# Ledger of designs, part 103: designed miniproteins, single chains, continued (4)

Each design is a single chain, and the fold is of that chain. pLDDT is the mean over its residues in the fold that is shown.

## One batch from the design tools (miniprotein)

Design m15568
Fold by ESMFold2-Fast:
Structure m15568 (fold): chain A 79 residues (1-79)
Amino acid sequence: APDLSDEEARELARKAEELAATSEDPQEAAAFRALAEALRRAIERGEPSLAAIKAVRRRLAATLPAELREEAEAAIAEL
């Protein structure tokens, strides 16, 4: 199924917050924090979906400088 379980979505949000907290780059930290917030809002609304996560990933990649996009995409892919 394309949708994540609530538990998987919460774990993904937790990992994004951890990456935001451990990132030394303020722009990368802000991007991961935005991802975590988007996932938490989706969980609150009962709509944690793979499509929503892909949309947030694409938006994050478009917002970051080219050098940070590769690192952010690699870190998000680990989730």
Scores: mean pLDDT 62

Design m15569
Fold by ESMFold2-Fast:
Structure m15569 (fold): chain A 88 residues (1-88)
Amino acid sequence: VKEEIENVATVLAVLAALAKKSQSEIAEAAGVSQSYISKLFARELKEISLELVEKLMEAMGVEIDDEKREALEEVLNGGEFDVSRFID
């Protein structure tokens, strides 16, 4: 759903700002196009995969453990959104 994608995009935007990385740097590190990242940050995507979100977070220097993976699955399925679960 659009709201879940917007919440994920917000988390990724905050992490990108903290890592001081540009959209092009994140796209290159995650193996996606800059246009895709631009659409994600503009909240124009209809859907996003858990695998891609994990790659984007790793590109920003976030280590993905089981707790963060579960938190991502919850957010993508309309669950509770809590940024602190992603920035330990």
Scores: mean pLDDT 72

Design m15570
Fold by ESMFold2-Fast:
Structure m15570 (fold): chain A 109 residues (1-109)
Amino acid sequence: SSKVTEVLKEYAKRINEKIPEVTASVEGTTLTITFSNPRIAELIKPTVEALNKAFPNLEIELDGNTITIKVKPDALKEKSEEELAREVRLAGDRLLDAIEDAVAALRAA
């Protein structure tokens, strides 16, 4: 769990430093991202759905203006920290790109 938590904290830091419209925090193996603008959530919903399909060891949930990314409990028991950290990086990169694109689109409007 330490490697997974470290990677999630890297993403929270990058989000908080780069995107002022978004706040990110980490609790254990869960990354929580909250948007000030509900339209960001609408724009990223297709990406959240695609990521849940692509990464079966991760649960990525959009509830209102909040995204949670967590490693499933069974995956924490059965998979290596290296494998889970790799999946978190791949999913995190795709999600961060989608958030950046959504924020850029809203700033241009």
Scores: mean pLDDT 84

Design m15571
Fold by ESMFold2-Fast:
Structure m15571 (fold): chain A 88 residues (1-88)
Amino acid sequence: LREEGERLVRTLARQNPEKISEEEALKFYREMYDKAMEMLKAGATNAEVQLSMMKMAEEYAKENPHLDLEILKRIAAFATLVAISEYR
């Protein structure tokens, strides 16, 4: 699932090259996926993980103003969904 998610994120970046590069999208996806998995393993609820990931995307956009917030939110939401699906 993680590897399938990486392929989809690369495709999303290729379709939006003016908003994010493949390298930046993949890096952000991996960071969001790892953090979501960490939170799930620590006992966080799906809702808590989703709220945290959304906040992290907003904070990441503030630190990286050249990146589109909506694309970052989409990547974070996708990473969260993949992590929840893989965690069981």
Scores: mean pLDDT 84

Design m15572
Fold by ESMFold2-Fast:
Structure m15572 (fold): chain A 95 residues (1-95)
Amino acid sequence: MEAHVRITAGEDEVLIEITAPPGFPAGVIASEVGKRLLEAGLATSYEILEASDTHAVLRLTLAPGVDPREAAEQAAKVIEEILKKAGITPHIELR
């Protein structure tokens, strides 16, 4: 089972788009990703902008002074860990 993830670094935010395989609710995956990135100290808050069974969009708000690109790279590592533990192969694109 495969998931496609696009991570886009903004000025003070990171946008994460997840396309999940059938049988895995993308919104639940996005929520777990957001929680883990908050616990890792990369973001001060997160918001799920879209959620369906196959697609979710997560926005992370970064703390002042955090490099969005470094945050995006760390987010990719956390997402890989979450998806691999769920038995899902991650395909991650960084922008």
Scores: mean pLDDT 80

Design m15573
Fold by ESMFold2-Fast:
Structure m15573 (fold): chain A 96 residues (1-96)
Amino acid sequence: SLETILRQIGLLLRLIGIQLDMEKLAPDNKELIELADELIKLGLEASKLGEKGLKVLEVILKYMEKALELLKKGDIKGAIELLKKGIEEARKILKE
């Protein structure tokens, strides 16, 4: 539906904003940047899946928001761990 598409676009824009904030906070951390890029890629793939895609995007957003909060506190290792968990959970939903 149009509502589903608009919600997916809104969630994708929020994910991109978080990715940009992460790159600003940790510009030299290649692992973190690559993990954030993978989550954005999964979010774009999810945009083709309607209601299931919304669930994937919401899970990605939750993990990226938590990871950004840890980055703001200087916990780079914790942020990386959360991004890895977000990828794992997003892929799990995509298999269903």
Scores: mean pLDDT 88

Design m15574
Fold by ESMFold2-Fast:
Structure m15574 (fold): chain A 73 residues (1-73)
Amino acid sequence: MAAAAEEAARKVKGPISIHMSSLSDMEPEELTEIGIAVARGALEAGNEVTISGGSDPEAQEGARRVEEEVRRL
């Protein structure tokens, strides 16, 4: 899933907004990995990335972790 999301993000032209909404059937760690992969693909394609969390606490924590990881890229 993460690898596919990263590859899809590389093909997008223009700014990418990553909204970490509540995914009831997905583990928070898995959601975070997908967010990081999308952000990495977008940045490699030269796109700007905006990361935000939904109202769900797990989604907000995931977004915060993705932002921290992306700052190292």
Scores: mean pLDDT 68

Design m15575
Fold by ESMFold2-Fast:
Structure m15575 (fold): chain A 68 residues (1-68)
Amino acid sequence: MSKEELLEELEKYVEEVKKKLPPSMQAVLDHELKRFKELAEKLSLEELKEEIERFKQNVDKMLELSLA
């Protein structure tokens, strides 16, 4: 997978989660994703995969709380 594909998959994941969250949390996720994408541009593929997993774990916890 390319870096762009990894970032696109992360963005799709966040977009789906964001639609299930209140507007305030949607804004937070949008801001975090934008910041992450800028930082991720400087990373290698392996480093990007690791950082994406960490980001997704954080977002997944937000989704779990929203769905409970």
Scores: mean pLDDT 77

Design m15576
Fold by ESMFold2-Fast:
Structure m15576 (fold): chain A 71 residues (1-71)
Amino acid sequence: SAEEEARRMLREAARLTLEETSSLSKETQLRIIRAVVEGLADNAKHTLGLSEEVARRLAEEVLEEARRELE
C-alpha cells in the first residue's frame, strides 16, 4: 500500500540521517532528522497520494522512533 511504502521510505531516510549525523549533538541530529522526515512526508502527499492526516501521522511515528534511538 502507499502508506506502507511511505512508512518504509521515511524509516530508511531517518536511519540514514542518523548514521550520517552520528558525530553531531543529539539536538542537531533531531533537528536534521525532523527536516528530512517532514519534507519527505509532505512530498508523499503528492507522489503517493497520501492525505495530510496520514502523512503527518507517519512523520510523527518515525520521528518518535528516531528520538527514542537517541535517548
Scores: mean pLDDT 87

Design m15577
Fold by ESMFold2-Fast:
Structure m15577 (fold): chain A 100 residues (1-100)
Amino acid sequence: MSIEELLEELIEAIKNKEEKKKILELQLELYKKLLEAMEEDPEKAKELFVEYLRKLGEMFKLPEEEIKKVIEEVESMSPEELKQALKDAIASLQASLEQL
């Protein structure tokens, strides 16, 4: 499961538009902060992102194998690849917020 697929599953689970908007705004702010952290300390930013994914999996009771796979994918990414993935995710979140 990719980061984008995980985000889509979470968004689809939310039936209330106001709740959906708040969660999208929170994720957008978090991804922007992670992108900024990547420019200062890529290794520490990656560690924080992995911790976020673990907490997200626990909060939404996602299968442990799915979360482990996403974590392994993030850990295997170069700093440049992870920065691009975060930028793409930010753009997608902004587009989703515009449609709400």
Scores: mean pLDDT 73

Design m15578
Fold by ESMFold2-Fast:
Structure m15578 (fold): chain A 58 residues (1-58)
Amino acid sequence: DKKKEIQKKLLKLLEELAGIKVDSIEEFLNNAEALEKVSEEIRANPKEVRERIEKIYS
């Protein structure tokens, strides 16, 4: 199931960017601190984050 694999890889990327572990994307989206840390990392390294996302979808 390619869609579930993509979601798992996206969650792992978000965990790495935020520096926290969560059980689901929904739990991640409900964590304001995690969202802010991800936003900061995207601003700091937008090209690297974009390339990692593109690799997940390929």
Scores: mean pLDDT 78

Design m15579
Fold by ESMFold2-Fast:
Structure m15579 (fold): chain A 68 residues (1-68)
Amino acid sequence: MTPQQIADAMRELIKRSDPEDAARLSRDTLEAVGAPKSVIDEAVKAAKAGDTEKAGEIVQQAILDAAS
Protein backbone atom coordinates (compact mmCIF):
# COMPACT_ATOMS: atom_id res chain seq x y z
CA MET A 1 0.00 0.00 0.00
CA THR A 2 1.43 3.40 -1.02
CA PRO A 3 1.44 6.50 1.27
CA GLN A 4 -1.23 8.02 -1.02
CA GLN A 5 -3.48 4.95 -0.60
CA ILE A 6 -2.99 4.97 3.19
CA ALA A 7 -3.69 8.74 3.35
CA ASP A 8 -6.87 8.39 1.25
CA ALA A 9 -8.11 5.41 3.30
CA MET A 10 -7.49 7.19 6.63
CA ARG A 11 -9.25 10.35 5.41
CA GLU A 12 -12.35 8.34 4.42
CA LEU A 13 -12.33 6.30 7.66
CA ILE A 14 -12.04 9.40 9.89
CA LYS A 15 -14.71 11.29 7.86
CA ARG A 16 -17.15 8.37 8.40
CA SER A 17 -16.41 8.00 12.14
CA ASP A 18 -18.27 9.62 15.03
CA PRO A 19 -16.48 12.62 16.63
CA GLU A 20 -14.97 10.63 19.55
CA ASP A 21 -13.67 7.80 17.32
CA ALA A 22 -12.45 10.35 14.73
CA ALA A 23 -10.52 12.26 17.44
CA ARG A 24 -8.85 9.08 18.75
CA LEU A 25 -8.07 7.74 15.26
CA SER A 26 -6.65 11.14 14.19
CA ARG A 27 -4.45 11.36 17.31
CA ASP A 28 -3.16 7.77 17.04
CA THR A 29 -2.38 8.10 13.31
CA LEU A 30 -0.70 11.51 13.62
CA GLU A 31 1.43 10.29 16.57
CA ALA A 32 2.42 7.19 14.53
CA VAL A 33 3.66 9.35 11.59
CA GLY A 34 5.48 11.80 13.90
CA ALA A 35 3.28 14.83 13.19
CA PRO A 36 3.95 18.03 15.21
CA LYS A 37 1.86 18.53 18.37
CA SER A 38 0.17 21.59 16.78
CA VAL A 39 -1.10 19.40 13.89
CA ILE A 40 -2.30 16.69 16.30
CA ASP A 41 -4.09 19.29 18.47
CA GLU A 42 -5.78 20.89 15.42
CA ALA A 43 -7.04 17.54 14.05
CA VAL A 44 -8.34 16.40 17.48
CA LYS A 45 -10.03 19.79 18.02
CA ALA A 46 -11.75 19.57 14.61
CA ALA A 47 -12.91 15.98 15.22
CA LYS A 48 -14.27 16.76 18.72
CA ALA A 49 -16.18 19.73 17.24
CA GLY A 50 -17.86 17.27 14.82
CA ASP A 51 -15.79 18.37 11.80
CA THR A 52 -14.60 14.84 11.00
CA GLU A 53 -14.04 15.85 7.34
CA LYS A 54 -11.47 18.49 8.39
CA ALA A 55 -9.83 16.02 10.81
CA GLY A 56 -9.55 13.48 7.97
CA GLU A 57 -8.03 16.11 5.65
CA ILE A 58 -5.40 17.07 8.27
CA VAL A 59 -4.47 13.39 8.79
CA GLN A 60 -4.31 12.76 5.01
CA GLN A 61 -1.93 15.71 4.51
CA ALA A 62 0.28 14.69 7.47
CA ILE A 63 0.69 11.13 6.08
CA LEU A 64 1.70 12.56 2.68
CA ASP A 65 4.11 15.06 4.31
CA ALA A 66 5.72 12.26 6.38
CA ALA A 67 6.20 10.18 3.19
CA SER A 68 7.99 13.00 1.29
Scores: mean pLDDT 86

Design m15580
Fold by ESMFold2-Fast:
Formats: C-alpha cells, structure tokens, sequence
Structure m15580 (fold): chain A 74 residues (1-74)
C-alpha cells in the first residue's frame, strides 16, 4: 500500500541518517560500514515490502549495537 511504502521510505531515511552519524562519530569499522551500506542497497532494490523491511531492520540493528557500544564503552 501507499501508506506502507511511505513508512518504509521514512525508515530507510532514518537508517541512512544513523549510518551518517555512525561514520561521522568513527564508531564503525570499514567492514561494518560496507555491510550496512550493502544492506541499505538491498533494501533499495527489494522486490517486496517484507524484503525491504528485513534489510532495514538488519542494518538498524547493526548500527544500534555499534552506537550503543560507543556510548557505554567510550
């Protein structure tokens, strides 16, 4: 639906901004950054809403863990 597409696109924008923040803050290894970028490209190329959501969740979880480690461990 149009509503689902809008929500998924808003989530994509949020994850992209979180990636930009993580890169700026230097919390990601090169391999972690490449993996998250690949998941975002997978989300953009996804044939179904379910595939797009899955890729976005995977990227968001990896970003969240990296950002949380920085906050808690310095």
Amino acid sequence: SEETEKQLNEYLVKVQRDLETAVREGVLSEEEQTTIESLLEKAKQAATPEEKLGALIDADVLLGVALLKKVLLG
Scores: mean pLDDT 86

Design m15581
Fold by ESMFold2-Fast:
Structure m15581 (fold): chain A 55 residues (1-55)
Amino acid sequence: MWPEDVLKKATEAARQALAAERERLKDQPYNDEVRGRMATAAAKAAWKAIKEAEA
């Protein structure tokens, strides 16, 4: 039911959050912990973008 615009904004926010979190953790080994932290950041960014689009 959500318009394509909202989904695109959520996807872009998640992509930017993944890149930013990876840059923040660049000196850490790319392991399950780092992957989990990146996934969490992406999920939070996507959720925030959806909430902002609903407001």
Scores: mean pLDDT 76

Design m15582
Fold by ESMFold2-Fast:
Structure m15582 (fold): chain A 90 residues (1-90)
Amino acid sequence: SAEDQKEKLMKEALKIKKEAIDAVDEARKANTQEAKDAAIKTLEEKIKELQKMKEEVKESSLPKELQDELLDALNELIESFQNEINKLKE
């Protein structure tokens, strides 16, 4: 169903969010340039994964309301990750 597809995409997005949060947390605890650079690369990769998910949502046969909800959630995650990259770059 459409709701099952939304649920699958949301679970994937939440997994990406957790991996990103864990990477940032580890980098901040280590407080080395190497750890910060690694976290930035991880965040950039996660942003690319979320951008691909946005295209999948747009090309999907999901109802417009569900597409809009998913796109809003994905955009918020992308913005959050971009903000974390900026903080890691100081």
Scores: mean pLDDT 86

Design m15583
Fold by ESMFold2-Fast:
Structure m15583 (fold): chain A 73 residues (1-73)
Amino acid sequence: SLEEELEELLKEYGELAKKLPEEERTKIEQELQERARQLADEYLAGKITREQLLARLVEELKEAIKKAKEALE
């Protein structure tokens, strides 16, 4: 399920975040939080469905994980 995928991605990001410099972690997390807020706003405005919200959050978490891996070299 999308919920299970989100849980696994959050776990993966959490493990990477422990290894990140604080500045890089803060930047990635601020960008992720801003994207999540924009998606929540679109959902509350009726522009996207709950399924679309979850799917887009999965993609945003994948992007955050990619950025974290790049920052770790």
Scores: mean pLDDT 87

Design m15584
Fold by ESMFold2-Fast:
Structure m15584 (fold): chain A 67 residues (1-67)
Amino acid sequence: TTERLLELARQGEEHRQQGDQFRDQGDYVSATQHYQRALDLYRQAGASQDDLDRIQQQIDDARRKAQ
């Protein structure tokens, strides 16, 4: 259903934006959690490989900085 896929994509974008906010605050643990949720939602929504790769890079960067 198109409505379901659009809703998943919207939720993914919300989590990505929350991840960006936490990253900007230096809260890399919270940023990582939100980016991981965004990745899962984007994958369910059928997002492009480029979009999935971008969010994965954000996860990897945040995880590294959380150390």
Scores: mean pLDDT 87

Design m15585
Fold by ESMFold2-Fast:
Structure m15585 (fold): chain A 55 residues (1-55)
Amino acid sequence: SVEDELVMEASKEASKRLKEAGVTFKTWEEFLQALKILEEAQKKLEEKLAEAKAK
């Protein structure tokens, strides 16, 4: 449950960041930018999941 909530939060944040960045996947550069945003979201989610499991 807590893990699912963290995943949903991370998904919404990543989606918001992609929209704010104006990524339309028309160029390779935009695709790389999207990957960086997703990588940051993954790292944050992994940290939060580790914290939740430690509690």
Scores: mean pLDDT 77

Design m15586
Fold by ESMFold2-Fast:
Structure m15586 (fold): chain A 65 residues (1-65)
Amino acid sequence: SMKKEKEIEKLKKAIENLQTQIDRLRALVADPSLSPELKARLQRRIDTLNKAIEFLKKQIEKLKS
């Protein structure tokens, strides 16, 4: 259905936006001038965003079924 396809499209766009955020955070974590404490906070943020992506991927698979 068109409604199902539109929902999948929106979820894919959300995943792309989250991946862009992760890529930016990974670049910051790679900075040798950053404190270990700040790197740990950024890594926790990356972990949270990765969990959000996995949740959205599962929603897409359910919609494809």
Scores: mean pLDDT 88

Design m15587
Fold by ESMFold2-Fast:
Structure m15587 (fold): chain A 65 residues (1-65)
Amino acid sequence: SMYAEKAREIALEAGASEEIAEKLAEAVRNGDGDAANLYGAGVVAETGDAEAGKKIGEVLKEAGL
């Protein structure tokens, strides 16, 4: 999924762990909106990067999550 890969890339560029970035991508790929939003918030919590959170939120919105 193009959205899963984009969300993963944003998370990694923000400095999130590979583990949380992969969990986020998997949730997006599976259409699991609850998990995707949880891991997206987790990226912000780990990195302190509010802009990354906003970008992930836009990707999730475009994916219908």
Scores: mean pLDDT 88

Design m15588
Fold by ESMFold2-Fast:
Structure m15588 (fold): chain A 67 residues (1-67)
Amino acid sequence: ARGAAEDAAFRNSPEEVRGELMSLHAELLGAVVGLVIAKKEGNQEEVDKYEQRIAELEARIDALIAA
């Protein structure tokens, strides 16, 4: 499930890493909402931008968990 492993890492991480994870998750939620809206509007350029942004945010979250 989304967040289960990330919640475990978040709880055991330094305060700075926890803050960054919270910020990245907030940005990821915003990007997912933006993607849904762009898909409904049929705006393929915005869909591509949000999909790329989501991938970048997920990669950053994974890197923080791995550190």
Scores: mean pLDDT 76

Design m15589
Fold by ESMFold2-Fast:
Structure m15589 (fold): chain A 78 residues (1-78)
Amino acid sequence: MEEKLKEIEKFGRSVAESLKKSGYDEEAKRVEEGVRESLEKYREDPSRAVSRVVGEVLRVIGDLLDEGKDAPSKLVEL
């Protein structure tokens, strides 16, 4: 279970890095903060931590798409 928390943290970091490289620095920071908060708050409930992190990532991607911004190609490969 602790390995899954490390994997989801790595996933969140990869998403944030992809956003930063595409010029979406504010969205990247939002992902980084959301991932950190979720992992800290739900550390003892890995399933909830994973669901929360995925939810934060999807929300940021959804906001980008809703604003007419194309998702970076590297983000769809994650």
Scores: mean pLDDT 70

Design m15590
Fold by ESMFold2-Fast:
Structure m15590 (fold): chain A 66 residues (1-66)
Amino acid sequence: MTEEQKKVRLYVAADLLLISAQLIEEDPAFGLTEPMDPNSEEAKEQARKVAEEDRRRARELLERVR
């Protein structure tokens, strides 16, 4: 794979992670790792952590794209 193709794929992957984080923040049910009430404080906290991880990973990928 060419270096240009690698850069495009990193950019797309980062963008998808940012979209994923936004969707999880808008609906905590998307971020649940186990069956629980999506309106519970525990479910909201888990969703927040998953979204934060996705945003962090996206930022790391974007740093690799010149």
Scores: mean pLDDT 73

Design m15591
Fold by ESMFold2-Fast:
Structure m15591 (fold): chain A 66 residues (1-66)
Amino acid sequence: KAIELAEKTLEEVRQAPSLEEAARIVGKYGKEIAELAKKMTPEQKRKLVELERKIQDVIGELAEKE
């Protein structure tokens, strides 16, 4: 659910040709992920935070290429 969407977000962000496109991908899935996260266990929330950190790492890499 939320973790699966976060993993999909990470993969799509990795394929993004620009920082702008990466931001759109995050926006597209971010709202649904946030809604699903409200119903998650603390263990699942910790896993989601790890995935969010990886997404931010990829975004940072894209920003460095500007």
Scores: mean pLDDT 76

Design m15592
Fold by ESMFold2-Fast:
Structure m15592 (fold): chain A 70 residues (1-70)
Amino acid sequence: GISPEEAGRRMDALTQDYLDRSEAVRREVEERGRRLGLSEEEQQRRLDARLGELGRELQAGVDELNALLE
């Protein structure tokens, strides 16, 4: 097992990575959507798909971290 302090740091890192990547994805989808003339609905669908992927990665990281706790 890992210490609660290390678990907290890893959780903070996972959360921060998710926030940073999700913000970058939002900007990328918005920029590409503007460039391609995509509708707001199409941009939202693309955003949801990519955020869903990031959310699954975050959940996997959380599950792995929880497995390392006693």
Scores: mean pLDDT 84

Design m15593
Fold by ESMFold2-Fast:
Parts: structure tokens; sequence; C-alpha cells
Structure m15593 (fold): chain A 79 residues (1-79)
């Protein structure tokens, strides 16, 4: 497995983690658990930073970051 292939797999895994954090943060916001939703938002922002630091093709990275930015904004609106 090439380093580039490993980085792509890691980026994909981080995106899956971001989607899970997003769903949990929305669920917490809907229940009025603002503190838990804000903690989820911080974890989502941390995942974004991790993806931004990965050495993957720029077009691919931009697509992943755009999706995560959308998730972050949706959580912010729900809080």
Amino acid sequence: VSEEEKNRIQADALLVAARIEYVMALKDAEKGNTEAAEEGLKRLEEIRKQIASLNVPEDYKAELLAEIDELIERVKKAI
C-alpha cells in the first residue's frame, strides 16, 4: 500500500468519523443538550483540521473539506 493510498484511506475514515459526529451533535441539539452539541462541534472542527493536514490530492481534499464545512454550519444553526 502506497503512502498516498494510506493517506486517502485515512481521509475517508476521517470523513466517516465527521458524519458520525455530525449526526450525534444534531441529536444532542434537538434534545436541548447544547453543551454536548458544542462538544460535538469542536470534535468536528478537529477532524476538519486533520483532513486539511493530510497529503492527498488538492481536488479531493477540497471536496472533503466542503462537505465537513457544510456539516459544521448545520450544527451551528441547530444550536
Scores: mean pLDDT 86

Design m15594
Fold by ESMFold2-Fast:
Structure m15594 (fold): chain A 64 residues (1-64)
Amino acid sequence: SMAERERLAELLSRRGREQAGASYEVSAKLAGHEVTEADLEEASRRGELAGRHAGREVAEQRQA
């Protein structure tokens, strides 16, 4: 259903944002790079978009 698709998209978008931000911070720290607020926000936003798309794809596959 569309409701399930949007629910999974929202859940995975939140998780993707959180994971991408945390992963970026860890990777930057290991590489000795300074983490700027703008870079962290960009990484988190990309993770949010990727998670939203993944959630919709998972819902489509489960309903097909």
Scores: mean pLDDT 80

Design m15595
Fold by ESMFold2-Fast:
Structure m15595 (fold): chain A 93 residues (1-93)
Amino acid sequence: MEKLANLFTATGLNLVALEIEHPELKDEIERIRKLVMEAGRAVDAGDYDTAIELLKQALEEARKLLEKHPDSDALRGVVGTLEEMLKEVEKLK
């Protein structure tokens, strides 16, 4: 549980860093943030299937952005923490 909470915090911080690096991506970042927040609510409710679906969607959006901006440390961070969050939530099923 502590690892998962820390990954949600780390993802939020990486999304803030991404907004600083790429302010033009505001709408895309907000979509990812919304998916991550909804996944967090699903985890709190014990709805791990919904959390997994939302995290997979957030990861797909983040990977698409990383393909366009392969030099972004913040995007690599977002992708990395989303991949680890997905693994941790799958262990809770």
Scores: mean pLDDT 86

Design m15596
Fold by ESMFold2-Fast:
Structure m15596 (fold): chain A 100 residues (1-100)
Amino acid sequence: MVELARWAAERYRERFRELQRRYRESRDPEERREILEEMRRLVEEALEEVLERNPDLSEEEKEELRVNFETAEELILIGLELDRELREKREERRRREEEE
C-alpha cells in the first residue's frame, strides 16, 4: 500500500507543484478556476494509472484509494485557497500604506 502512494507521489509531484505555483501567482479568478480544473484532472489521471497498473486490487482497496484521492484533492484545494487569501490580504495592506 505505501509503495503505491510513493509511486504516484514521485510521478505526479513536480507537475502538481507547478500547478500550485501557477495558482498562487495568478490574480485572475478565471485563470485560477482553469488551474484548479487541471489539478483535478491530474489527480484523476494519477488514480486511474494506479488502478490500471494494479488490476488485482480488491474492490474494497480500489474504493479506499478513490476516497483517499478525493479527500487529498479537497484538502489541497482548500489549502491553496487559504494561501491565496492570505497573500492577497498582505498585498492589499502594503498598497494602502503607500497611498496613505
Scores: mean pLDDT 73

Design m15597
Fold by ESMFold2-Fast:
Structure m15597 (fold): chain A 63 residues (1-63)
Amino acid sequence: SAADIARHLAIEIDAQDGIFTIHNWVLDRSDLSPEQKEQARAQLQKQKEANIQEARQEAAAKA
């Protein structure tokens, strides 16, 4: 159902937010320079957005 698809999408988005938080926590404890940390955060953000976009496309295909 549309409600089940929406719930699944919400769970996936929440999971991606959790993963992003953990990866940023690891970056904060690394010996990388501030510039390298900023670049890595940008890559993590892009990966999160790509994963969420894929989940949205899967939800749309099922609807």
Scores: mean pLDDT 84

Design m15598
Fold by ESMFold2-Fast:
Structure m15598 (fold): chain A 77 residues (1-77)
Amino acid sequence: ITLSDVFKALDDLAEEGVISKETAEQIKKIAQQAADSVEGTVGSNIAALSAAVTELQKLAGQDVMERFLERAGEHAK
């Protein structure tokens, strides 16, 4: 799963009405900041995913976080 997959999954959740477009943009910014804070492609992608998961769980709960992971996994195929 890459930063691009994370962004696409967040856009999917906003399109489905599960989260607002504003919330999706906020979490994208947090994921990008996490990615930028870590060296290397693998570490950067893991940091982005972890930040998005943590923020979604806090803001929208476990069910929304699980849906996000399903969408991110589909984009990573």
Scores: mean pLDDT 80

Design m15599
Fold by ESMFold2-Fast:
Structure m15599 (fold): chain A 80 residues (1-80)
Amino acid sequence: MLTVRELADILRDFLDLKDVSDEELLAVLKSLLKGLTGKEFSADDKISIEEAVAFAREFADLAGLSEEQKQALVERIRNA
């Protein structure tokens, strides 16, 4: 299991999002997780690896990442 904050940190490192604030990244992540799961999350809430992977796939599609980048992000999350 990952926290929402830990998932945000993985995204920050993977995409080199150093100029995006923690609050902005967490807000986007919470919005997308609510859309996918129907649940509201805080930064400290735990999510399953399967929910995190589902999020990563949708995020990659919305962000216009290549299939290779999408698979690399999914693998990064599964190995966390």
Scores: mean pLDDT 77

Design m15600
Fold by ESMFold2-Fast:
Structure m15600 (fold): chain A 100 residues (1-100)
Amino acid sequence: SSAEDEAWVETVERLARRARETALSEDPFEAEIGVSFLAMTYAIALSAKEVMNPEALVRALEAIAREAERVAEESKDPEVAEEARALAEEAREEAERVAR
């Protein structure tokens, strides 16, 4: 990966971590915003699919999946946990598809 690809992966990893922190908020409104930010981070990663190095894209998708898996496991809000679980599964499937 180029330095530009590495910077992009690091940015996606930071966005996903911040989204997970928000999604694990005890405030239900903040928690829903957090899982929505995880979904938005995933959409941003997918939008780069045709122009990003495949190995960098896989790492970004795996980072999103890992943070979403953590939200699914730790969230006390069943709707937030279900949304995060679905996002984690989709991100894992996309990472496998890109890696082949």
Scores: mean pLDDT 88

Design m15601
Fold by ESMFold2-Fast:
Structure m15601 (fold): chain A 85 residues (1-85)
Amino acid sequence: SLVDEIFKILRDAARQVREQNLSPLQTQQRLRQAGFESADLLGKAFPHLTPSQLGIFADLATGLGQALLQGTPEEEIRELVEDLV
């Protein structure tokens, strides 16, 4: 599902940050990349969404990646992705 794919993008980004001990700047860049990848996937599923709406989603998804990295339970992040999609 779209929710599963977006959740996987965010989980994989948080995992890479932890496993590779990325610097604060590299962490921000990696999570932001995951946010934009999530928005791109959403845009492909919903072509009527504007670039501005996709930009807002990218920022929200980046924030969810940060929350996941900071220890928010995976189940809670998944539910939040479902609410946004």
Scores: mean pLDDT 90

Design m15602
Fold by ESMFold2-Fast:
Structure m15602 (fold): chain A 90 residues (1-90)
Amino acid sequence: GLTEEQKRRRELLEIEDAAVLLYVEGKIDEETMRKIAEALAKELGFDPEHFYELMQQQIESVKLSGRKLSPEEEKKALKLVEEFKKENGL
């Protein structure tokens, strides 16, 4: 099984994916995404600016893929991001 550290890392990466997808769909703004990126980077032990650059690359990749969120996926993504924002005082 996964360690608690590995489980938390997986959860943080799912939150990153959710934030990227919501940003591409116009459901969160750039300021919100930057704050989420900073909080994620801090918890993952990455440099915030470098992590934000990686998220920008992921955004470009998602846009090029033409991926769209279903209503159910959007609801799940919003819940994940809102819970993470509350945990981090955002």
Scores: mean pLDDT 83

Design m15603
Fold by ESMFold2-Fast:
Structure m15603 (fold): chain A 117 residues (1-117)
Amino acid sequence: MKAEAEGEADGVKFKLTVELDRPVARVGETIKVKVTVENLSEKDAEVKVKLYRIEAGATRPELVAESEWKKIKPGEKVEFEFEVTLERPGDYTLLAEVYVNGKKASAAAALPVRVEA
């Protein structure tokens, strides 16, 4: 299961891909999340990913994981791998946000995951 988006920050156009190893997990089961950021611009970028969970009915995303900053040259891509464990049954959205050169990007990618008891 995957989602793709294109975005821009600090004059850097990028492509974001988010992949889940499973759309349904049990409580306490590890979900693997792969986030790929590709530099579609003509300049170097430093990129960072923040991963959030949003429970159905929640008013605010909660930060569950954060990457280190990594430098990507024009045409390069970087892959970040996260492991997420959810402790309550329910419907969730996993949201990946990209930061480029210290600025939050205009695009994010989101995937639904269901957690069963």
Scores: mean pLDDT 84

